# Designed miniproteins, single chains, continued (4), part 70

Each design is a single chain, and the fold is of that chain. pLDDT is the mean over its residues in the fold that is shown.

## One batch from the design tools (miniprotein)

Design m14576
Fold by ESMFold2-Fast:
Structure m14576 (fold): chain A 90 residues (1-90)
Amino acid sequence: SERERLRRELREALEEVARRLSPESLARLAEIYEALNELHPDELVAEAAEFFREAAETREAVAEDPELEAEVARVAANREAGVEKAKASL
């Protein structure tokens, strides 16, 4: 069914966002939630679609500002370093 297809695409899109937080990955996630809400309207699904659409627009705007993009890169690097330290402590 189309709902089953969208559920599979949602899983793939969530994995992509977890791997790389980009305007494209966030926009893809918003599109899937929008499509799911069109098939079966649900307030939480609609809210998720809106949230990720706004997140994609914000991430795109940040990418155009060198100072904000540098801050995003700093936060991402700190998160990656934290994950490596956590793995080393296992």
Scores: mean pLDDT 76

Design m14577
Fold by ESMFold2-Fast:
Structure m14577 (fold): chain A 79 residues (1-79)
Amino acid sequence: LLEKAKELLKKAEETLKKALELLNKGKYDEAIKLAEEAIKLAREALELAKEAGDEELALEAEELEGIAEILRALAKKFK
């Protein structure tokens, strides 16, 4: 459970980084899609972290979800 949460969080971080690169390149539709994927991955990681009782990992997942939501909102505004 905990290992799966860490794996999903790492994947969410990598997906968010890619979304940011696309946003910087003006590829707003692609950035939105990847930001939404990062949100989904972070939410899944958050749920598993809560089940595992890892408060620090849960907080990291929650923060990442928030960042991804901001990125999605920015991409939608610039589109």
Scores: mean pLDDT 84

Design m14578
Fold by ESMFold2-Fast:
Structure m14578 (fold): chain A 66 residues (1-66)
Amino acid sequence: MSVEELTRELVEKFGLPEEAARTIAELAKYSDATPEEIADVLEKHFGVPREKALEAARYVIEKLAE
C-alpha cells in the first residue's frame, strides 16, 4: 500500500488531519517505529486523543505488515 492510499484511509477511518495521517503513514513505512511511538507523535504533535492515536497507529502498522 502506498503512503498516499494509507493517508487517505486514515483520514476516512479515524478523521485525522491529512498532515497527521501522512506523517504516521511515512513513519510506519520508512522507520522501525512501534505503535506506541507513532501514537506519541499523534498525541503530542497533532493533539489526537491517546486512545484514538493508539488505534490509528496499530492500524497503520497492521496494514503494512499485511
Scores: mean pLDDT 83

Design m14579
Fold by ESMFold2-Fast:
Parts: C-alpha cells; sequence; structure tokens
Structure m14579 (fold): chain A 89 residues (1-89)
C-alpha cells in the first residue's frame, strides 16, 4: 500500500506520519517542531510545501522533490526537509 502526504493534511498529521514511516527521523521532526514553537517557522505556510515534498520523496521522484524544495525560502528549513526526505525513503 502506498502512503501519501497531501496538501490538505495538517502539519501535525504530516509529522506524525513521517515518524511512523521512519522513526530514525524523529530527532529531525522534533527540531522542526521546536522551531515552530519558538516562532522561527510558521506551520501554516510550511504545511503545504512539506506535504508535497514528502509525497514526492515517498514516490522516489527526486527531481520533483528538488523543485518543490527550491521554492521554500528558509535555508535552514530546506536543509532539515532534505535530511527528512533522504531518511523517509
Amino acid sequence: PKLEFTPEMSFQEIMERARELNPSISDTIDEIEERIRNGELTKEELGGWLALLLNMALKAKHQEALEILSKIPDKATKEELAEALLQVR
């Protein structure tokens, strides 16, 4: 069965599913959640991009994932999401 992340999913739902797929990314997810709590990231702005990015990673569509990643303006967020993508697959 294929597990898909959709733009309609909440940021919290996406993070929970990512942890279930690969528990080793739990630390990366905790870091992203900490940045949201500290006001360094806005989950509403990020949620849609994150859903698309993780969905592309699950489908092994590296080119499409990179194109989505390039649209995220925050450099630190890009690096954390890139790490999560490599580990989710």
Scores: mean pLDDT 56

Design m14580
Fold by ESMFold2-Fast:
Structure m14580 (fold): chain A 55 residues (1-55)
Amino acid sequence: LEERVRELLERAGVSEEEAEKVLRMVKSIAETFGEEVALERAELAAELLARRRAR
């Protein structure tokens, strides 16, 4: 899970600091709701952060 999320964030151009924040969130979600939900939330976070950087 962590490696997959890291790859998504790097491809989206997310900074290392933002990536660490997303990883903490994703780990918490994975413990509560499972890896599939956590990965979905990571993809959404990466997309939002990438769009924010474009502005």
Scores: mean pLDDT 75

Design m14581
Fold by ESMFold2-Fast:
Structure m14581 (fold): chain A 59 residues (1-59)
Amino acid sequence: SVSEVAAFIRRYLEERGLLDRFSDEQIEAVAREVAARYGDDLAAIQKEADAIVARLEAL
């Protein structure tokens, strides 16, 4: 599930041209945080995508 959340975040960042700004470790750290909060609910995670990007940018 963490790997699935990380894959979702990577695709979302890639679509926005932001993927190269973040390390794999940063993406996985945020993915663990998101997975702990939402589990495997990718639909709920997708609704929070902008907040997830803002979280990564604040690191």
Scores: mean pLDDT 80

Design m14582
Fold by ESMFold2-Fast:
Structure m14582 (fold): chain A 73 residues (1-73)
Amino acid sequence: MGEELLRAMHGPAEGLFDGGGRLTGPLGELTRAMVQSMSVEEIYDLLNSLFGDRLSDEQLRAMAEALARLAAE
């Protein structure tokens, strides 16, 4: 679960940084719903709880900002 999910989060995040990736399936819907009701700081804290052992602080913050931007659509 953890490693496969971590890889999935890396792919979409890189796509978003490059040109605005598209999240499909339950991750896309969950991301949109969560981010619409959460601040970037709250998203960062959630990501740190899930991936903090595997990702750097800089990567987690970048992902939180990318997810917030995606939901702002």
Scores: mean pLDDT 61

Design m14583
Fold by ESMFold2-Fast:
Structure m14583 (fold): chain A 70 residues (1-70)
Amino acid sequence: MEAELEEARELARALMAKVPEEDRELAEELERAVEEIARLELEGRLEEAERLAEEAMPLARELLERHAAA
């Protein structure tokens, strides 16, 4: 579980590093989700962090798919 959260964070960070300006809004949403997940993990709220990561994962994959299509 913690490994899956870390994978989600790494995916988000990798995508944000390559995001063009036109996808900035989506990247910003993803960045906020990653920061919130990290905060929840630090507070020991692992179940909430996992839930948010599951919600953020489709967003990260959508951003990746948009870039793969370009």
Scores: mean pLDDT 69

Design m14584
Fold by ESMFold2-Fast:
Structure m14584 (fold): chain A 76 residues (1-76)
Amino acid sequence: SLDVAQTDATATADLLAKQGDYKSAGKVYEALADTALRAGDRKLAAEYYRKASEYYEKAGDKEEAERLKKRAEELE
C-alpha cells in the first residue's frame, strides 16, 4: 500500500503533468522509484521507473526515458 507521502507525491506529479510540466512529473516518479529501490521494494521501484520513463518521453527526453524503461525491466 502507498503511504500518504507517496500518494501526495504521485498527486503532485499528476498536477505537474496536467500543467504540461512532464519533466518535473518524471523527476517526481524517478525520486519515488529510487526511494522504493533503497527500501528493497524492487516491484514498486519498477512501476515508478516505468511512470518516470513515460513522462520523460512526453517531455522529449527520449534518452532518459529509454534508460529508465531498461532499469524497470531489469528489476522484473
Scores: mean pLDDT 83

Design m14585
Fold by ESMFold2-Fast:
Structure m14585 (fold): chain A 59 residues (1-59)
Amino acid sequence: SMAELKQKIADLILEKKELTTAELAREVGVSQATVSRALKELEKEGAVKRVGKRWVSAS
């Protein structure tokens, strides 16, 4: 589900500190388009933020 994907992405960013969309797609095993959708929702929720091409925890 999208909710499970969002949690997995948030956990990976917290663990690795920063990751690109392409790196997240490889780690999770889904398309970059799917990861981008999840990241936009997490960004709206204040869980992650974008810094250049990388995503970092907002917490």
Scores: mean pLDDT 85

Design m14586
Fold by ESMFold2-Fast:
Formats: C-alpha cells, sequence, structure tokens
Structure m14586 (fold): chain A 57 residues (1-57)
C-alpha cells in the first residue's frame, strides 16, 4: 500500500516518533510535533495510523 503524505505531515510524524518509535507515540509527543510544524494533532495521528497500516499490509 502506498501512503501519500505531505512533507509537513511526514516531518511531524518523524518528530512525534523520534523517542518512542512509530507504534508507541504518545498523545503528548503527537501534540508537540503538531504545534512545531503547524498541523493539528488529529492530522498527525491520522498520518501515523496511515503509516502503521501501510507497514502491516
Amino acid sequence: MTVALSPRQLQAVMIATRESGLENADDEAIRRAAERVGLSPETVRRAIEALLEAQRS
């Protein structure tokens, strides 16, 4: 499965998952990453879910 994320969404995911890994990103890390790149936490969480789904499939 190919996941099309914007560069900003990908940057936020990398920031949010830096310490925890993709599957263990907590709500606080997601919120901080979203604020840093100017996205909503909802958008960042959705991007993480899309990447996890792509890796599982």
Scores: mean pLDDT 77

Design m14587
Fold by ESMFold2-Fast:
Structure m14587 (fold): chain A 74 residues (1-74)
Amino acid sequence: MSEEEELKRVEELGKALKDPSTEVRIQAVKELADLARTGSEEVRKKAIELLKQATKDPDPEVRELAKQGLAKIV
């Protein structure tokens, strides 16, 4: 995936974090966690910002997955 494709995907995942379905938000957090680890510098920065937003999600599983994703970023 190119940086431009990854940036577009991060934007789509940001929209998915606002989805009424908890399952959709869980999948978005998992993909954001991967992009925050493997993406380019700009992609990682945006994915980290969205993961921080997901730590405030109403669902405890979404919050826990977002926290775990952030903890693996080094």
Scores: mean pLDDT 83

Design m14588
Fold by ESMFold2-Fast:
Structure m14588 (fold): chain A 58 residues (1-58)
Amino acid sequence: SKEEAEKRIPELEKKVAENPEDAEALLNLARAYFEVGKFEEAEEYHRKAMELLKKEAE
């Protein structure tokens, strides 16, 4: 799980860089950072995703 999360982080970072408003990619990146123990990064990306989802909810 942790090793798989470490492998996914670069791909998810690329997706977020290409589309910063992709809430699903931001949530996946937050989860991956949480799995590897980078809690501050996980919280930051999760917060960004939640703000986007509030906007999308109308």
Scores: mean pLDDT 81

Design m14589
Fold by ESMFold2-Fast:
Structure m14589 (fold): chain A 98 residues (1-98)
Amino acid sequence: AEELLKKGKEYLEKGKFEEAIEYYEKALKIAEEEGDEVLKAEAYLNLGKVYYAQGKFDEAIEYFNKAEELLKKALGENDKRLMELGAEFLKIAVERVL
């Protein structure tokens, strides 16, 4: 599933959001089948980033919340990805106040 996350990030960087979503959803499915909660959280985090980039803030928040819940459960509150989620929530908060 690591290669699927890499491909998703490549498409996101190119602004190809539909393709990025497809690869992240494939990574999510594999993570769910393998019971890999960390990989599942990474897939949710990256899906949230795609939706944020598309201006779909409600969907972005939903996926970031799913990622945060899994990361807190699996890794605890001092994980780097939780800090990354905090930064993404701050970006959405600023955008929604404007």
Scores: mean pLDDT 75

Design m14590
Fold by ESMFold2-Fast:
Structure m14590 (fold): chain A 60 residues (1-60)
Amino acid sequence: LEKLVEEMIERIKNAPKEKIGSVYAGAVLYLIGLLLDGRISEEEFEEAVKRLKKAAEEAE
């Protein structure tokens, strides 16, 4: 999970301004899939989304 979240953060940071929201949304949707599949916990999901949101806000 950690490496995946780090890769998602880097993609958000390197996205064009117009695409930051789309890249963030795609990352969150992927994490929802992992949560529903039981591959990550609710706590891991919440922490990952929090980190992704911070990265998206900092990129704006």
Scores: mean pLDDT 80

Design m14591
Fold by ESMFold2-Fast:
Structure m14591 (fold): chain A 80 residues (1-80)
Amino acid sequence: SETKALIKRLDALKDKTLAEADELVKQGKVDEAILVLEIGIGMLRIVRGVAKLIGDEELAKHADKLIEELEAYLEKLKAS
């Protein structure tokens, strides 16, 4: 289904966002890592909003899960 294809793309976006943020943290670029995470979260929030508007509950729920994962990492970095 189109929903399953979009979910895979969101998973890839989340994985790339975390990998890029982790690389920046390893370089001591914590503020840049925070920005990358905030951008990734923002993109997922847009997709969540669209999913809710079109009634795609599975896509919206998956986007919420990925937002929570990125927000958890963001809060961990802000606490450091």
Scores: mean pLDDT 89

Design m14592
Fold by ESMFold2-Fast:
Structure m14592 (fold): chain A 96 residues (1-96)
Amino acid sequence: SEEELQRLLDSLHPLVRQRLDELAAEGKKIREKYGKKDPVKAFIEETRLGLRAMALTLAGKYAESEEEVQAWIDRIDALLDKNKPKEEEFIKKLKE
């Protein structure tokens, strides 16, 4: 429910909440830049941000320290950067 979602968000570590807000802003930029010009790219990139937001929400719930929260944020960021070339190849194949 809406109330349960709000309680979950309010229970998250501030660093996780800040990163979720940054991901929401990035999603808006993707829609504005690619939504009309490249809807396939926009959809894939927004889906990836959504998966990242879910992973961060789970990390924020189960992390026992601020250092552990920051380590999870950094690891998720590094994994996305490492997978970006594979995503670009997949998008290229879909357009062929």
Scores: mean pLDDT 74

Design m14593
Fold by ESMFold2-Fast:
Structure m14593 (fold): chain A 95 residues (1-95)
Amino acid sequence: MLSPEEVQQQVEQLYSDFLVKRTSMLLSRTLSQSDREALTISLLALQDVVFDPSEENIRKAIERLEEARKISTDPEVRSLIDEVIEKLKEILEKY
């Protein structure tokens, strides 16, 4: 079971890792409008969890990320979103 401090730390690390990977993708790849939108939805979902890492907000973020995944077409964008969903689910299971 994760402590509240450990949940906060893991969420902040996930957000930081996502920012680096998102920035790299935007600089190195020609992304469609739907993929750019998927990355923006994912960014906003993670920002909400960093602000309030409650079980409810983590669940809502997972739902928003799953919607972002549905509109994404680029395999690396999908892979990044899937990785974030998996890590949030792992945090939620240990909450």
Scores: mean pLDDT 85

Design m14594
Fold by ESMFold2-Fast:
Structure m14594 (fold): chain A 66 residues (1-66)
Amino acid sequence: AKIKVTTSEDATSFAAAALVGMGTEGATAKADGPNTILVEVSDDPEALEEALRYLNGIKGATAEVV
């Protein structure tokens, strides 16, 4: 599943920090703009829910499934 994240932080720095913070094996994150990233996680509903909760919990970040 793919998650689009919008943040006020630099996308490259945010992507690296989010990957480390999530701790989700097999997850990827790539900058899709200066303040947007695309996060890919497995199609496991539990992994997707956990990633969404984590990302939306970050101050100044908004995450949505695309």
Scores: mean pLDDT 78

Design m14595
Fold by ESMFold2-Fast:
Formats: C-alpha cells, sequence, structure tokens
Structure m14595 (fold): chain A 55 residues (1-55)
C-alpha cells in the first residue's frame, strides 16, 4: 500500500516535470486507481494536486 502511493507520487512528479498535459495526468491517475483500488482516495488527491500544479 505505502509503496503504491510512493510510486504514484514519483510517476506524477515525473510527468509534471516533462510538461505533461491535464489529459496525461488524468490517464495516469485512472490507471493507478484501476490497478490499486485500495489507494483510490490517494490517487484522487494526487490527481487534484497535479491538475492544480499545471493550471
Amino acid sequence: MEEAKKRLGEELQKLLQEGASAEEVEKLMKAFAEEYPEIKEAAEAARQQGLDYIS
């Protein structure tokens, strides 16, 4: 569980550093929520944070 959250954060940071669009951020969050349903809440929080960063 902790490792999945950490990996999500690392992948999100990497995408944002590469200048990813909101569409790409949402796609990553959806993929993680589907693969790790137990961290869906953390994935939604990370999605919001990522979108706020690039807005």
Scores: mean pLDDT 72

Design m14596
Fold by ESMFold2-Fast:
Structure m14596 (fold): chain A 58 residues (1-58)
Amino acid sequence: MEKIKEVAEKMVEIAKKYGKDSEKAGELARKLILEAGLSDEEAAEATALALQELDKES
């Protein structure tokens, strides 16, 4: 859970800096997932947490 939360927080930072729909944000998020060694399920969870946090900012 801790690792998933850390990746989600970094994904939020990337989305805020580059835009959540930008190609660069997508590439950086993918690299974070690979570097953190997340499974497909953990990556989906991290992405869901990041999107939930971004929704609170709107």
Scores: mean pLDDT 77

Design m14598
Fold by ESMFold2-Fast:
Structure m14598 (fold): chain A 57 residues (1-57)
Amino acid sequence: SEREAAARALSAETQAVAREIAEKLIEIGDIIDKAIELMKKKGLSFDEALKEAGAEE
């Protein structure tokens, strides 16, 4: 019960920080996923694929 109260407080604070980090990671992840797809389909280098992925969307 005492451990549960402490865990809830830490969890709530961690979740609040995680929400902000998750939004940034989702944006970065989408660009990276698109770049990887372009590398596989077009045979581009990672840097070229990132540039193309970022330029379109």
Scores: mean pLDDT 73

Design m14599
Fold by ESMFold2-Fast:
Structure m14599 (fold): chain A 56 residues (1-56)
Amino acid sequence: SEEKIREEAKKLKEQGVKEVTIEATSDFDGIREALKRKEILEKEGIKVVEIKTYGP
């Protein structure tokens, strides 16, 4: 999962993308995964401008 997020960041940087919105479910697991993804993307130089939650 972490390596997959780093590969995503690499592809975004190659495409000139510097800012992203993350989508997450509004439960504990969805939020935890979104926060981990944000941390890894930001360490790779991609700014997470928003975490958009969805769910009931």
Scores: mean pLDDT 80

Design m14600
Fold by ESMFold2-Fast:
Structure m14600 (fold): chain A 73 residues (1-73)
Amino acid sequence: SPEEIEKIREKIRELILEESKITVEIMLLYVKIKISKDEKEKEELEKKIEELLKKSEEIQKKIEELLEELKKL
């Protein structure tokens, strides 16, 4: 139904927005790593990037699942 399609589209929009925020945060963390002279700080920032990349992959999988649902409607 058109209502089901719109609900899925809205969920996809929200996930895309969340992914965009994560991407910006990762980019800022890479800049911090490049500027930092403290090896311990760099390791902590790298670990945070790894956690954000994992979250981004989970969001991407959810988007792909929702897109497949849209194709079946």
Scores: mean pLDDT 88

Design m14601
Fold by ESMFold2-Fast:
Structure m14601 (fold): chain A 49 residues (1-49)
Amino acid sequence: SEEEKLAKEIVAAVEAGDFRKARRIFYYARSRGLYKAVDAYLEALQKLL
């Protein structure tokens, strides 16, 4: 699904240190209600802290 694809892309971007890309995907996902990707972003950030 689009949610699963974006969730994988956002995690990969965070892990690569590409926070600009991760943030773009996050805001897009949030605007479209794709909450699996939104949650994946927040979880990936928590693992860095």
Scores: mean pLDDT 83

Design m14602
Fold by ESMFold2-Fast:
Structure m14602 (fold): chain A 77 residues (1-77)
Amino acid sequence: MESGILYLRILAEAAAAIGKEELAEAARKLAEAVEAGDLEKAEEYARRAEELLAGLSEEEKEQLLAEIKKRAEALGL
């Protein structure tokens, strides 16, 4: 879905904004794989993003969610 890819791009930008470059890269690669219909790569990058998200502190998770919400609201999502 177009909205799903947009949220992945928002996740990548939000992660970069809080200095989580590996998560930003994983989210960006996931968005690219989903757009290309590459299910194998999408699965790989989704797992990587999940592992990186699980490794965040509660404070970092709150910062990430705030950045996602701010960016999503600016786009009318």
Scores: mean pLDDT 81

Design m14603
Fold by ESMFold2-Fast:
Structure m14603 (fold): chain A 70 residues (1-70)
Amino acid sequence: DSLLEEAKKMEEKAKELEEEAERLRREAERARAEGREEEARRLELEAGVQEGLAGIYYGVSKILKERAKK
């Protein structure tokens, strides 16, 4: 079922984006602890973008899985 294969690829992309967001969040926490507030803000913004994109890929995966059931 090609829809389930595509859904798996979308989930894999979403997980990669979530992992990147988590990494950016950790870097932001370190930057803030070191007094690098401007860098921390930029890292947090980038993490938020990655999290939003991950949500889109999870949404697409869900739609593909639902279509595969029919």
Scores: mean pLDDT 86

Design m14604
Fold by ESMFold2-Fast:
Structure m14604 (fold): chain A 68 residues (1-68)
Amino acid sequence: STLEEAAEAYKRAIELDPNNAKAWSNLGGLFLNQNRLEEAAEAYKRALELDPNNKQAAKLLETILLQQ
């Protein structure tokens, strides 16, 4: 599926550059759309470790943690 292809592309980007904060954030959004909340939270945490100024990732992580 298109979502699975997107996930593999982001995972590949991370393999090539583990410091790619955008790839981690995009992977988090993809997991969130699939209601995979724990995996989404982990991906957003990694994105924020790499880019602490990512306000969108911070807000989405907070929203996920409030749902759990």
Scores: mean pLDDT 83

Design m14605
Fold by ESMFold2-Fast:
Structure m14605 (fold): chain A 86 residues (1-86)
Amino acid sequence: MEMEEGLREALRAILEGLANREPEEGIKKAIEYLRKGKAPEELIKKLEEEGKKVIELFTNDWSEAEKAEIAAAAAEALARQAAAEA
């Protein structure tokens, strides 16, 4: 029961961090939830290692350029939708 709740909160924290463009914060919160839920140390270690790799990929020059392009496209789409609804 406690472990299941911890896993659910950890997954939620990761998804929320990714959605808010804060993967480091999301992974940090996920690890804290797993520790509170008494998850196996092996699972926590694996998440820490994989999370570190994901953060490194997000700080790559390629990732920064792609992120900027995606953000620009999203802003343009929102502007078009706002104009259509006005």
Scores: mean pLDDT 62

Design m14606
Fold by ESMFold2-Fast:
Structure m14606 (fold): chain A 43 residues (1-43)
Amino acid sequence: EEEKLKKYRDEIKKLREEALNATPDQGREILEKFEKIRKEYRK
């Protein structure tokens, strides 16, 4: 599961960077992607 945590953190970094440059509309979509990734790794 440590390997999954590494991938999870990498995905979070990407989304965080996108969120910093996001418009309000894109912010909602990014949050949805964040939740999908979270659920995928926390199943």
Scores: mean pLDDT 74

Design m14607
Fold by ESMFold2-Fast:
Structure m14607 (fold): chain A 73 residues (1-73)
Amino acid sequence: SQELLAQGVRALRQGKPEEAAEYFKKALEEDPNFSGAWYALGRALKELAKVDPENKKKLLEEAKEYFQKALDL
């Protein structure tokens, strides 16, 4: 779980938000109460929204939900 979060953060630093989101989703499959992974997933979707205009609105709405999930934990 922690290792998956770390791999996702490295992917974000490399400008790979899609790869980062997959690592964060895997971390949440292991621990759905991992607030750090919910927050990180929201960040990855915000970065992805910058380069995916067709899905921007959906990605930003999902990011908001994930940030809220992180805050509620």
Scores: mean pLDDT 85

Design m14608
Fold by ESMFold2-Fast:
Structure m14608 (fold): chain A 88 residues (1-88)
Amino acid sequence: MEHAQRVAASLLLISELPEEERQKEAEKFRATGHESLTKLVDLMEEVRKKEKEMSQEEIFNQREEYSKLRQDALQQTVQSIAAEEAAA
């Protein structure tokens, strides 16, 4: 549980980091070998790329949809890690 919460907090912070630092943190998560973490990192990068290409108004209108995608991915990753830790 604690490790899953720490990972979720780190992933949230990645979205606010400069691109260089974000890539370094993404590499760390990929290095852990967890499929769920790799998928979450890829999803967050895809959403971020789409936001860069959209107008400010489009971002605002799509905000709820993208927030749900990020939240679902985070919850799935946290749940997966928590289940792994409980099974260990």
Scores: mean pLDDT 63

Design m14609
Fold by ESMFold2-Fast:
Structure m14609 (fold): chain A 71 residues (1-71)
Amino acid sequence: RAEARELLERALEALRAGDTEEAREHLKRVMEAVRDDPEVSRAVRSALAALEAGDTVAAMAGVREALQLLE
């Protein structure tokens, strides 16, 4: 969980910087780390789908939701 949280924080930072490729890579790593947590996994998949649609604001919201679920 500590690794997933760190990767989510890095993904959020990348999204704020406009680096969608770096954010996508971090989110893919989070999905592997949280495969046994269906709620967090769902939030991460939602964030990735938003990035693929070009919706950076929705992607950031999904990352924040995943971080909140890990607290």
Scores: mean pLDDT 81

Design m14611
Fold by ESMFold2-Fast:
Structure m14611 (fold): chain A 57 residues (1-57)
Amino acid sequence: REERIRELAERYGISPEQLLGAVEAVRTSEVAARVAARDLGLSLEQLREIAREVAEL
């Protein structure tokens, strides 16, 4: 489980901690999701896709 999260984070060029924070941000609010996307250099759509993939693990 942790190894799959690590692999997913590597695919997007971020840390596992950043990945989990981004997933939580997407579930919290649109503002939090936008801030997380900007800080990670990702689009809001990519963050939503990451959150969906993590939920399917």
Scores: mean pLDDT 77

Design m14612
Fold by ESMFold2-Fast:
Structure m14612 (fold): chain A 90 residues (1-90)
Amino acid sequence: AAEAERLGRAATRAAVKAQEYFSKGDWDKAAQAVADILAEELGAKVVDYKIETVTSDGKTYKRLTVTLEKDGEQRTIEITLTPAAPLAKP
């Protein structure tokens, strides 16, 4: 569906911008940037957002949870921030 494609594109753009703050250690700014970009791209309002530190397989990463509202419906989006940028495929 066009909405799923738009959501995927918005999430990708948000992740790219968040990566900039993530690389500088500004986790709160990363979370805010994700929330703002998702709201703008999807035409939704940010209801809430939070950032959590998660450890899995000995690796620590940040998990962002953003709750958006559009047309009276709420949707929650979870984005994992990892230091692994997509490696250029050989």
Scores: mean pLDDT 69

Design m14613
Fold by ESMFold2-Fast:
Structure m14613 (fold): chain A 67 residues (1-67)
Amino acid sequence: IDPQQIENFKKAFLEAALHHGLSEEKAEEATKIGLKAYVDALKNGQSLREATQVGVDALFKAIKELK
């Protein structure tokens, strides 16, 4: 796993969660959920593209559930 790519996704996910009206605490929670899904998908042998989609989908599901 590339640490720089994880950091870039962390920033993007946090910004997306905040933009959708979550508090800082909830935005951090949604970001952790999205990043975990992304990392787990990579560990399970999914392509970078597939893992990115899994992470994004998990993030937006978390944003919806945390509102």
Scores: mean pLDDT 82

